# Designed miniproteins, single chains, continued (3), part 47

Each design is a single chain, and the fold is of that chain. pLDDT is the mean over its residues in the fold that is shown.

## One batch from the design tools (miniprotein)

Design m9605
Fold by ESMFold2-Fast:
Structure m9605 (fold): chain A 81 residues (1-81)
Amino acid sequence: SKSREIGRILQGILEAVKNKDQKKLNEYIEQLQKLLPSVSKSELRKVASNPERVEQLLTLVRSGASLKEIEDLIREFARQL
């Protein structure tokens, strides 16, 4: 499902940030934007730079949240950062 793929990508973002792997981080942001096309790459980069916010998104995805709920939360986090 798209939600499982999003969860996998969010986990990959956390690992890329921890490893300071900018190339992998950019690849995951590109993949995530394709699954969530209503969210901009700049919003995704802003949220990805905050591991605590990425972990909150991962929890939401694992709880079975809809794609719209995930997109809405990403935009909300991007506004707060």
Scores: mean pLDDT 86

Design m9606
Fold by ESMFold2-Fast:
Structure m9606 (fold): chain A 56 residues (1-56)
Amino acid sequence: IITEKLAESIIAEMEKASSKQIALEAYDNLMRSVSLSNFEPDALKALEDFRKQLLA
């Protein structure tokens, strides 16, 4: 299960990406590989907030 702390760790790794496109691809790969039911609500919120920041 993806906890809030694990999501924060994943976000930190995605933030190290050299471009927004690479970070978005990493996000999309995570969301495709893990069922939504395996995320804590706070983890989903953190990941969605990160995605919105990338798109701004």
Scores: mean pLDDT 78

Design m9607
Fold by ESMFold2-Fast:
Structure m9607 (fold): chain A 75 residues (1-75)
Amino acid sequence: MEEKKREALETAKEAADKALEQNSDLPYGERLTRASLAAANAVMEKIDDEDLATEIIQEVARYVRQKVAELEAKR
């Protein structure tokens, strides 16, 4: 359980980071949306349990918001 959760979270963070890198020229809202969607899709592909998937998605959503805010602050 914990290992699967960790793997899904790492994959989701990687997907979010890649989406942010690919969309660095887009406005804040669009970058946030694309990164969040990429992360959620990565979790849903790995996790069949909807409660666990929701927990991981919420955790990675916090990561994405922090990451986008950091990038925005450095503009």
Scores: mean pLDDT 78

Design m9608
Fold by ESMFold2-Fast:
Structure m9608 (fold): chain A 86 residues (1-86)
Amino acid sequence: SSELEEELKKRRELGRELVEDFVIGSAKDLIKYYEKHKEDPKYQKMLEELKEALKKYEAGEITLEDLADIVDKVITELLKEISKKL
């Protein structure tokens, strides 16, 4: 069972790196998307919120969980807007 403990520890470390890469990558991709659509005032607000969040995360002012929550909020707002256009 010590092998299972070591495996779980390695998976937790890899999981953190993967989550961080995913969250930061998602935030950057959303920023690029909204920058292409910055003429829309709705997207300008979401763009500013994402840029502020990334800046604060880079400065160590917020946690990865805080950044993830902001990304999830922005994705939810985007999905809601897309659903209205379908």
Scores: mean pLDDT 78

Design m9609
Fold by ESMFold2-Fast:
Structure m9609 (fold): chain A 111 residues (1-111)
Amino acid sequence: SAEEALQKGVEALLAGDLETARKYFIEAIKLDSSNTRANVLFTALILYEHGGLQAAMIALETAARFYEKENPEVAADLYEALAQLIRVAEGDSPLAKRYEEKAKELRKKAE
């Protein structure tokens, strides 16, 4: 499923295997092109690969803040992707944890 491909992509991303992560995110998008989480993670990875962590952080945080009120699920996906990129770049980080916590709160409100 798209969610299984997405999960494998996230596992590869956190292991620092960006090429494998990209392949699985593409597979998730091919299985479900409307999967917001897969599209967000793929875009986040491309931003990170080309612009580095700071460029990815600025873009993802700006987008997440925009979506927080109208589409909290999309905002949660954006904050989760941001946290995962911070973990890839810096390892275990209080900043990554703050974005993960924010994503969880937004998802609970969306349910």
Scores: mean pLDDT 83

Design m9610
Fold by ESMFold2-Fast:
Structure m9610 (fold): chain A 74 residues (1-74)
Amino acid sequence: SAMTEEAIARIEELAAELLAHARSEAEKQDIRDLTRTLIDYVRQHGASWSREEVEAGLASVEAMFRELRARLAA
């Protein structure tokens, strides 16, 4: 659905921003693995979600990526 594709695009945006802050190949690989897992989950289950569920899920992903960015900055 358009909503699912928009969610995936947002996850890809957040991942690209986080990758720019990664300092090692191990950190980059962890970010890529996390991103793939999240996108696969959205593709597998996203078709049954409401708009509110998608928005709540994206808010959780955004919070998680914000926490990861803070840890990379430490």
Scores: mean pLDDT 85

Design m9611
Fold by ESMFold2-Fast:
Structure m9611 (fold): chain A 65 residues (1-65)
Amino acid sequence: SAEALATLQRVADALRAAGASEEEITKGLQAAREVLDQPGATRREVAAAASRASGVPQSAILAAL
């Protein structure tokens, strides 16, 4: 959906702003996409998954969502 794409763009921008590598951004986006494919996915769950996959603090990602 357009909303999911917008969320993934915000995640990508947050990871890049935090200094994540292209590999870390790719891993973070993959994890975020998997959460967004679940019904009822929350911003906290998206941020937590992207954080675990990328190594970027969850708070930095959540602030962008």
Scores: mean pLDDT 87

Design m9612
Fold by ESMFold2-Fast:
Structure m9612 (fold): chain A 82 residues (1-82)
Amino acid sequence: MAEKIFEEIEKAVQEELVKNNGKISKEKLKEIIRKIAEKNNLSEELINEMLSVVDSIESEILDSIDVRKILNEIKKLLEKYL
């Protein structure tokens, strides 16, 4: 379960990065995470923890390195709670 949800998030984020020359806004990343998490009936507690990982980066626009760090932490959260 956790692996499939993570792969869905990673795929959606990667598609956005490709469309936007390797950049994604915090707002768009949080939108993608919330949409996929809600579709998969994840708890508000887990959703809020995942969104807080995104907010830990100060930049409004995230590059591929920022995104990789965020996705690694999200994967750990999904594995911990699912």
Scores: mean pLDDT 84

Design m9613
Fold by ESMFold2-Fast:
Structure m9613 (fold): chain A 87 residues (1-87)
Amino acid sequence: SEAEQELELGNKLFEEGKKAFEEEKYEEAVKLYEKAIAHYEKAAALGHPEARENLALAYANLAQAYLLLEKYEEAEKYGKKAQELKK
């Protein structure tokens, strides 16, 4: 389905973001996590049952990357978004 395709695209970008993060390429990790989030949001809009949890994880990882960039306002913003999705 289109929802599954969007989730898989999000997953691919999320894994690329995690690799960039492990290589300490935090600006690249941010860009990849933001792209993953866009695909997860589309998967959620299309009704994919796993999209909400994947979106929460992507926001949490985005917040961590911003923390390592010392961008504390962005880190707090995306950390809160991750927590809201767990409610």
Scores: mean pLDDT 90

Design m9614
Fold by ESMFold2-Fast:
Structure m9614 (fold): chain A 68 residues (1-68)
Amino acid sequence: LSKAEQAALLLAADTDGDGVVTREELEAVARARGITDPETIDALMAAADKDGDGEIDFAEFAAFVTAA
């Protein structure tokens, strides 16, 4: 996935609009986009989830999308 596609998935996964994305939400939207490979989800979580807690908060998301 490109950086833009990864950012779009994370944005779509924040269904509550509370600025927190769980792994389960990310898997659900990825599946809706035809991405059923758990390794892709693992890679995206590893890239965006800075503290490894399985959740991506708004600050982590912002850092991810602004990173070069």
Scores: mean pLDDT 71

Design m9615
Fold by ESMFold2-Fast:
Structure m9615 (fold): chain A 91 residues (1-91)
Amino acid sequence: SAIAARQAENAALAEERGLSEAELRELAARVRELLIARAREAGRERVVEVIRNEESAEDLDAEDQEFLRQLQAEALDWIADWLRTRAPPAA
């Protein structure tokens, strides 16, 4: 799928940039907080709960599911941009 391909591209970029396990955890935490902030700004409280509690998106209505899909696509773009601008870790 397109999302899986973009996730693979971002994983390859992370490897190329030599990210440590700690930096990968930091990136994951930043992405999670970005998604939560965007959902809160849009007034989509159920999307916030799904992300925060790591719940299944299957219980979301169609509008919230579409919003979450768009938000995930935006997050993948943000990750790619962050990785491209990231300096390699100090030796």
Scores: mean pLDDT 74

Design m9616
Fold by ESMFold2-Fast:
Order: structure tokens, then C-alpha cells, then sequence
Structure m9616 (fold): chain A 72 residues (1-72)
């Protein structure tokens, strides 16, 4: 890997922020409701995938077990 774990996590967090901005733009757009819903669903999936990648990167260096609460 060309990047450190910290750099990779920072990059993924930046991508999540950009996707959240895109969600706000979609909400403000004048597109048909079905198009907005499809775009929002796609953006939500992308955000979830990035969050999973961040958690995977964290577990490469640390072991985390959720004893009482399920992961978000």
C-alpha cells in the first residue's frame, strides 16, 4: 500500500463528506421524485460501503468486539 492507515481513513472520510454534500444537492434539486429517491439510495449505499472500509482498516490494527451494542 502506498498510503498509511491514517491517510486511507482520512481519504475515505473525505469521500463520505462529498457524498453527504451530494445528498444535500439531490434533496434541493428539481428532479422527479423517483430520480431523487434512486440517487439517494445509491449515495446511501456508497456511504455505507465507505464506512465498512473504514471499520475494516481499523480492525487491521486493532481488534474491536461490540459486547453490548451492535455496530452502526
Amino acid sequence: MQVTREEAIAFLNKQIEELKKRKAEVEKSDEPPEVKQRRLDMLDIAIEQLKKLIERLKTQDTVEVAPDLKPP
Scores: mean pLDDT 72

Design m9617
Fold by ESMFold2-Fast:
Structure m9617 (fold): chain A 67 residues (1-67)
Amino acid sequence: MSVEELFAELDRDGDGVITAEELRAWLTELLGVEPSDEFVEDLMAILDRDGDGVITREELEAAMAPR
């Protein structure tokens, strides 16, 4: 899956950013069970490189394919 495909799947609202709520919803669908708040927070800490509380496509790309 490309970064564009993954981002489009996670970006449910089409805002061009991924929120913690969108990440949690996607993980719930993927795992079949609601993830813990700690798990979502850990993932956000890894992906949210800028500390904005949202994940941009650039942050997702950096997490998947570090330069």
Scores: mean pLDDT 73

Design m9618
Fold by ESMFold2-Fast:
Structure m9618 (fold): chain A 68 residues (1-68)
Amino acid sequence: MDEIIEETLKRLEEILKEKNVPEEERKKILASVRKMLEDMGKTLSEEQLRAFAESLLAWYERELEALS
């Protein structure tokens, strides 16, 4: 579980940096997503959490591109 969460947050941070999201906003987003993934990880399987994480990363890529 922790490995999936850490890898997801690392990939999200890279996406946010590539889209020039300010450091303060990046910290807020990463903290919010960490809490979400930790809460979901208490009830979801590793496969379900991984699928959710992939969907979340794809959503951020699309949304940040639309705002650029």
Scores: mean pLDDT 81

Design m9619
Fold by ESMFold2-Fast:
Structure m9619 (fold): chain A 62 residues (1-62)
Amino acid sequence: MAEARLRFLEKLRELGIDDPTVLATPDAEAVLKALGFDSLEELARKLGITPEELRAFLAWLT
């Protein structure tokens, strides 16, 4: 479990997201748009996971 979570943190950092917890806040939409993503669903697709898996990961971080 820890290795998979660290891998996701590393991928998010590569995309320019140094603090992934911001994606679980009301500012998430503005941050995603600044990085060229229209939604959390688009970010999930870029990471190769489902939106539900991404939401579960972000919930774990907060």
Scores: mean pLDDT 74

Design m9620
Fold by ESMFold2-Fast:
Formats: structure tokens, sequence, C-alpha cells
Structure m9620 (fold): chain A 81 residues (1-81)
């Protein structure tokens, strides 16, 4: 969980290029696939202009795993938007 939260904070604050996602995955100690899932989910939520706190709504985002959805929910609940 902590590694995913740090990745979310970084992605939201700095909006890295696609080419940088592999380096970020290594730095956070998570898979590049997980970083790509986080980026896609965050981009989808930003495009909608809303961040739901419901796991059910977050899991409706295409390509989002339960682990990623739970991390995003935790990020939203901490008020770090």
Amino acid sequence: MEKLLKAIHYLRARRPEDSELEKLAKEFGISVETVRELRRALDALEAQGRFPTSLEELLKIPGVSKEVAEAIKRYIETGEL
C-alpha cells in the first residue's frame, strides 16, 4: 500500500511522460504494469472531473485491479488531491 500511495502522489504532482514510467516503477519497487494502471486510472478520473471514494466505481475503470482501486481510494480519502 505505502509504495502505491507514493507512486500516486508522484504521478499527480509531476505527470511524467510514458517513457519515464519504467524508471518510476523501479524507483517505487512496483511493476511497470501497476504504474501504467495507476496513470490510466488517474487520467480517467481527472477527465471525468470527479474522484469517487467507492471501490465499486473505481473498479469500473477499464484495466484497474482491486489493489490499484484500493490505493486510489486511500489517496482520495487522505485529502491529498
Scores: mean pLDDT 74

Design m9621
Fold by ESMFold2-Fast:
Structure m9621 (fold): chain A 60 residues (1-60)
Amino acid sequence: SPAELRQRALQRLAEASKKPIEEFKKEVDRVIEELRAQGHDELARQVEILARSLIKEKEK
């Protein structure tokens, strides 16, 4: 379901957030690419927006 896909994407971002910023960015790009390849374009857009906000906070 879309809710389950969103939850899994958020969990992957949460785990990746424990990594260095460059590795986190790579995992973000991978998640977005996988979602778009599967046809979940709207969810990929939501993940991209959230991840960019998190990256900005970490780059302070």
Scores: mean pLDDT 79

Design m9622
Fold by ESMFold2-Fast:
Order: structure tokens, then C-alpha cells, then sequence
Structure m9622 (fold): chain A 94 residues (1-94)
């Protein structure tokens, strides 16, 4: 299932972003957030337009939160937000 494979990639990207944020590595965390957005664009190709739009909005909202926390030096909150997103996308991939 191409959509489940893309959900797995989104989950992996957010999990790696969380690990980078926990280590204070904002650049690596940013790279993985970008990878999650890229993976969500791939998933959108295999979903009905309404579901694709909802997925895109959710991934972007999570990205904005993680980026905002990284920018303000709140690495613990950034890691928590990214990890929660990873767990939910892992559940969607099941």
C-alpha cells in the first residue's frame, strides 16, 4: 500500500527530528521536518483530495510547531511534538 509506506516515511522522519531536537541539533531536526513534508506530498498522490488536504494541513501544522519551538530554544517541546506525530503516523501505517 503506497499510502501506508508514505505514512511510515513520515513517522520515521518525525522520529529522527525528535532525536535531533533532543540532542540540540536544530539543523538536523529541520532537515527531517522537511523530509516529513516531502513524504506527505508523496502520500497525497495516493489519497482522495479531501484526505490529501487534511494530511498536508496536519503535517504542516506539526512542522510549524516544531520549527517554532526549535527557534525559541525549546528543544524538549520540539522533540515531544515530533515524537507524538511519529507515533500517530506509525499507527496510521499499521
Amino acid sequence: DPAKEAYRRIAEAFRKAAEAAENGDSQTALDYVREAIRASDEAAKHLPPEEARALGLRVVATAIRVLGDLWSGNYEEAAKTAREAAEEFERLAA
Scores: mean pLDDT 87

Design m9623
Fold by ESMFold2-Fast:
Structure m9623 (fold): chain A 67 residues (1-67)
Amino acid sequence: SDAERGGLEAARLARAGDLAGAAASGYEMFKASPTEERKKAGLEAARLAAAGAPPEDAAQWALMSAQ
């Protein structure tokens, strides 16, 4: 599904250190399958990326969005 693709891509980018790309992929997941849970996870990934949080933290939110 598009949501799974977005979540996997976000996790890969976060692990590679591309937090901005991870946030963008999280937003695509939110767009593909907007539920309250996925919306929250996508927004948290974006907030963590903007705050310069460790890539591991952004990756956790991206993975939760994919589930």
Scores: mean pLDDT 63

Design m9624
Fold by ESMFold2-Fast:
Structure m9624 (fold): chain A 104 residues (1-104)
Amino acid sequence: DLAKLLEKLKEEILKEKAEIGKKWLDEREKIAEKHGNRLDPEFIEELKKVELEYLDKLIEFLKKYNGPEEHIKLLEETKERIKNSKTVGELFQTLQDLSNKLYK
């Protein structure tokens, strides 16, 4: 039954996407626990690493499921902006810009 196969594939795709998001949130929580409310250079570099790993997983996910090329390009451009960010403010602005473009 093609309908049952499509439903199962949709569930598998949604599960994989949810697992990527959960790992990202768990890693961000670990950084917050380690640094508390401190926004020092070590926090910035660790946050960059977590955000870059998350974007890499999203790009891999989108490529695997033939997602929109525009979204893949946006994520790749965002990775470069994150790598070049020197302050927490620049990092957060970059992530906010990405969120606004992907989700409205």
Scores: mean pLDDT 81

Design m9625
Fold by ESMFold2-Fast:
Structure m9625 (fold): chain A 107 residues (1-107)
Amino acid sequence: MKEREELLKMVDELIKTAEEAKKRFADNPEVQKLLDEVIKIARELKDALERGELTPEMLQEFIKKLEEIVNKLRELAKKSTDPEVQEALNRLIAGLKALIEKLKELL
């Protein structure tokens, strides 16, 4: 796969995973808030990828935002007592980390 096509696939899978988690944990406002942040950043990245080439400055900004949300998700997972929430957040963290590594290859 071309680098852009692989990134778009990863972003689409991330959005889908976050939206499914958002439906599953509808009654958890802290989870909902962070999932909304993930979906927003992922959609902005998808739009940038679809419009063409990412500038190095834009790429660095997306990496920073994604790393910040990973830290927020990790802290929420750490304080959660629900194993299903912990598993869902850890799956999302893994997907975000894979995306960050792929984006860093473009620098």
Scores: mean pLDDT 85

Design m9626
Fold by ESMFold2-Fast:
Structure m9626 (fold): chain A 55 residues (1-55)
Amino acid sequence: MTEIRFNNEEVIIKTTGKAVVTTKDGVIEIEEGELVVKREDVLDIEGDISSVEYL
């Protein structure tokens, strides 16, 4: 289960499994964790996405 939250500056990704975040600076893999990245730097997010929220 992967939850994604967007605000004006950041993307907050929280997963209880695996998620892969592709940014302009490289690929970040997260397992059972949380990642906060700049919204402008995010190119793609892959995982079992259960929710997307815009703040």
Scores: mean pLDDT 82

Design m9627
Fold by ESMFold2-Fast:
Structure m9627 (fold): chain A 85 residues (1-85)
Amino acid sequence: MVEEAYEKGKELIKDIPEESIEEALKTTFPSVDLSDLEAVEKALEAVMAEGLAYAEENNDLKGAESLAFNYGVLEKYLEEKKKKK
């Protein structure tokens, strides 16, 4: 289930080093300034929306779950970064 994958992503971020998440973001969004949390958030929302639309058109439920999981991890990372101001 997509919601379940999203929640699991938010939980598993505790076991992932911050540096590994930053490296993944830099690899996925090489043109985005990672210090600009709003720009990163918008890029994630765009990729998530496009990926979910593609998965729905192709009946790729596993792809949709994988996208939701990754979105949960990255959204939680951004929330923690915003708290540090």
Scores: mean pLDDT 73

Design m9628
Fold by ESMFold2-Fast:
Structure m9628 (fold): chain A 98 residues (1-98)
Amino acid sequence: MKEEILEQLRLTIENFLTDPDKAVAHFEKARRLALELVFAGEDPSILEEVVKEVEPLAKEKRENTKDEEIKAAQERIREKSQKVLEELQEEAEARLRE
C-alpha cells in the first residue's frame, strides 16, 4: 500500500523532534510495508517513487519546522549539561577530599 507507506513516513518526520522512539517505530513499519510490497511481486520501481516523493517533503518539512524552536531546545540542553557537569565536579571534589 503505497499511501500507507507515505503516511508512516510522514508520521516519522512529525515525531522526529518530539518523540524519537515513536519516529523509529513508524519508520520500521514503513520499511516492513515496503518490503512486503516488493515480496508480494509488486514492481520494485514503486518503492523508488515513494522515496522520491518523501525525500523532498522531509527536507522541506525540516526546513519549515520551527528552526528557532530546535535551536532553543539545543541551547537549553547545553545549559542543563553545564549544570550537570558542575554537580559532577562537586561530587568528585567531595570524594577527593576523603
Scores: mean pLDDT 64

Design m9629
Fold by ESMFold2-Fast:
Structure m9629 (fold): chain A 94 residues (1-94)
Amino acid sequence: TGLSAAQVAELRALLAELRERARTASPEEILALVRETRDRIHAITTNPAIQRAADDIVEGVARLVAQGRSAEEIRANLDAALEFLETLAAGHTA
C-alpha cells in the first residue's frame, strides 16, 4: 500500500517531534519515545515495509539501551535510522 502525500507529511512531522524530544532524553526515555512513535506510525499507515522499519528501530534502540550505550550514541544511531525510514516512506509514496 502506497502512502499519500498527507501520510508522508504526518510521518515527517512525527519523526521531527521524536528528534526534538530525544535531544535531552536519557537512554530509557529515548526507548519509550521510540515505542510511542512506532505505535503512532502504525496508526498512520498499514504499509508493511514502513511498519517493519519502525519495529526494527524499536528493537535496535532497545538493544543499545540493554548494552548500556550512551544517550549520545543512541541518538546518533536513531538519527541514521530515521533518515532511512524517511527515504523508505518517500519511495512508497503513491
Scores: mean pLDDT 86

Design m9630
Fold by ESMFold2-Fast:
Structure m9630 (fold): chain A 62 residues (1-62)
Amino acid sequence: MEELLRKLIEEAESKAVEAARTGGPQAAADAMIETLRKGAEQHPELKEELDALIARVRAELA
């Protein structure tokens, strides 16, 4: 896995933990998805990998 992809995942996880403290699991998922989505916009070369991660997060909420 590329270092940049790993850093984006770590950032998304950190924001999810912070959001969970005030809004619970739904807020955590929303924060993670938003962070990954912004990462994909900034780094289109990682879009496919980040879109796959977003899909997994959404599936876990079903």
Scores: mean pLDDT 78

Design m9631
Fold by ESMFold2-Fast:
Structure m9631 (fold): chain A 60 residues (1-60)
Amino acid sequence: DRVEKLKELLASLGVERSDEEIRRITEGLNDAEAVKALLESLGIEVSDEDAEKIAKKYVS
């Protein structure tokens, strides 16, 4: 469920990853800063505000 939602989000941002990689990513997400750092490592720039919205949806 979280894996599918994050996979859809990354796909909408032009990033494709396997379900296994997405699962590992979701297990490491603990706050908005981690979400932002993850997206930046994938070459995606996101605002602090958008990172907080993503974290609330996928981390809680």
Scores: mean pLDDT 70

Design m9632
Fold by ESMFold2-Fast:
Structure m9632 (fold): chain A 74 residues (1-74)
Amino acid sequence: ASKYIVEALKAAEAGDTEAAVEYLRKALEAIAAEKDPFVRDINLALVRMLIGVLSLFDPEMAKKMREVLDEFLA
């Protein structure tokens, strides 16, 4: 999960919405495969924090990333 979260952040900083969403999806897949609920919750909190911070600088990209997170949680 951590590798994909870092790559999503790098893509977001570059303004590459498609790459940021792709890495976010991979991070969420890795989180879903995590068997330790504590580690899962920490990584999910990091994803939410990333989206929250991004919403201050690129609200459209943050909105797209929130949609991906909401789809994952459904």
Scores: mean pLDDT 80

Design m9633
Fold by ESMFold2-Fast:
Structure m9633 (fold): chain A 73 residues (1-73)
Amino acid sequence: MLSSSEKLTVAAGATLTLTITNDSDRAILVTVTDEAGNEVVAPVVVAPGESATVTITGGSEDLTVTVTVTELP
């Protein structure tokens, strides 16, 4: 199982839209968590050759999130 993660900061009152494209032959699971490990958006499964969009909205303060992409078996 291969996984990768990236940290992103969403400014207060801003919206960040991520497009995740799966160029692999396996489905991937995309999760977005805050610095405390809480889920920020519902997990998304992206099938091989498909793309999905994830929208993250900042609240009254800047939000640092970790986007993790994991290959499914």
Scores: mean pLDDT 79

Design m9634
Fold by ESMFold2-Fast:
Structure m9634 (fold): chain A 86 residues (1-86)
Amino acid sequence: SAQAIIEELQAEMEELADSLDAEEARKKVREALVRLAEAVLDEEVRKLVLEALEISETSPSLAEWEEKLKPVQEKAAPLAEELEAA
């Protein structure tokens, strides 16, 4: 489900933060975001996922990527909870 992919993405992001390999982290997050975009039928969630994917592709550093993704994650959190409750 989309919720399971979001949870996996969050867990991977936490684990990869400890690795200090920004390129590997961005690659795995991009792969997870692509899977999520394909799985999500909700237009608002898909829009947020696509925005996060664009940020991951255009941000030159992990720190800049984390900063730009924070507002998107804050918007996505209520929607992720709804997907879990559904």
Scores: mean pLDDT 63

Design m9635
Fold by ESMFold2-Fast:
Structure m9635 (fold): chain A 89 residues (1-89)
Amino acid sequence: SSGTQKLIKDAKDNEESGRKNEELIKQYEKLSVGELKASKFNGSKNYSDAGLYYASALGDIEKSDELFKKGEETTKLGDEKIKEKEEKE
């Protein structure tokens, strides 16, 4: 159905957006604290949303669990880099 195709697209789009935000956090020296906070929030949300869509649309529980873990890892990485930047600014 069109609804199922939308969920599959939303899953893939959110996973890719999660990767993009994670990559931005890794380039933290080029970002402001505000930009790091935004990338942390957006990246963790993107990975969590992707995980929900993979579980709901595709029944892919293993992929869903992996994406939720990536969301948690993105949050931890973001917190670490925010702290480093705040201590230097």
Scores: mean pLDDT 85

Design m9636
Fold by ESMFold2-Fast:
Structure m9636 (fold): chain A 82 residues (1-82)
Amino acid sequence: YVIHVEAETTDGVKKGSFSLDDTGKQASEKTGLPVEVATAIREAARQSLSRGGSLAQAGKDGEAAALSFPDVKSVKVTVEAA
């Protein structure tokens, strides 16, 4: 699975893609997001998929996790099977 992130933060626009096999640190490096935000997106998507959720639901769960951080103004998360 590949996770694509486009986020507007207090520190500007952050974009990138990472694998569910990536660590939170690797996801942070690939997106430019703080490690806490990147880790939250990764874990939310992973948990959604592990419960039998759709790719769309995993994206929505990742978006909800990112928006829980005050520095994240808007976010779009897309999950693909790769």
Scores: mean pLDDT 84

Design m9637
Fold by ESMFold2-Fast:
Structure m9637 (fold): chain A 77 residues (1-77)
Amino acid sequence: MIDPDLLERVTERLRKLGLSEGQARALASALLSVLPNPTDEQVERAGREFKRALEQGLSVVEAIVKALQALQAELAR
């Protein structure tokens, strides 16, 4: 159960980082499935890692995985 207002806010923040609406919405949905209430810094980190992965020639799915892995490494206790 994802809050539609939260999904839209995360999607907008990712779009401001230069992602297309489709890319931003896909990453936002994946991020919110792992973190139900991400910080602005976590959203921006995920967006930057996603863009980096695409620039390295990875697919959108692989870029989402890389973004989530980078975020989980930062959250590791």
Scores: mean pLDDT 80

Design m9638
Fold by ESMFold2-Fast:
Structure m9638 (fold): chain A 59 residues (1-59)
Amino acid sequence: SPMQVTIEQFRVLADATDQIVAVRREALRTGKLSEEEVKEKEDEIVAKQKEQVKAILAS
């Protein structure tokens, strides 16, 4: 149903947001990740989130 699809999309977004927060926390904790490396990790998470949303919409 459209409402179920919307809920799954929000879950995927929430999961992606949690992953980004975890990357930022690890970068601050260790000081070993550059800003560029953090951006690359965030971009990977966003790209994965977009693919998961596409899969939900294709279902």
Scores: mean pLDDT 81

Design m9639
Fold by ESMFold2-Fast:
Structure m9639 (fold): chain A 82 residues (1-82)
Amino acid sequence: MIDSAINLLKMAIEAVKKGNRKAAKTYIDSAKKAVEQSNLSPEAKEKILELLDRAKQAIDEGNYDEAISYLKEAIKVLEEAK
């Protein structure tokens, strides 16, 4: 499940770089579900979900560099939790 969430967030970053807001948000929502269903600690889940919500907000504001930054931080938290 964690590897699935990481791959979805990498796809979200690619979608953001291409300006595909709808695809990026869909990948983020799929990653959120994978995180919620994972065996991660409650603290790790809360931090990742907050970062993903901030990424979605940045996409809606057109701040793609900030969105990519939040998505990369979420991937880092997921990789450290393995």
Scores: mean pLDDT 86

Design m9640
Fold by ESMFold2-Fast:
Structure m9640 (fold): chain A 68 residues (1-68)
Amino acid sequence: DEALKARLARLEQLGRQHADDNPELKAVTSEVAEKLRKIGDGVDVGLKALREGASREEALKLAGEVAG
């Protein structure tokens, strides 16, 4: 839904404007971004394991270990 995506982008823009006066908010968003990066790395490791013939269970375990 393009309308929902546009509204989310506007809310993020308003949040960024207020974050300039709030360093704690910037720190929290950096922590969330770091956690999302680790989840993405875990997904990539899991997919690689599946391509190399690992079971679904092994791939999920490896992905979870990398994601934290």
Scores: mean pLDDT 69

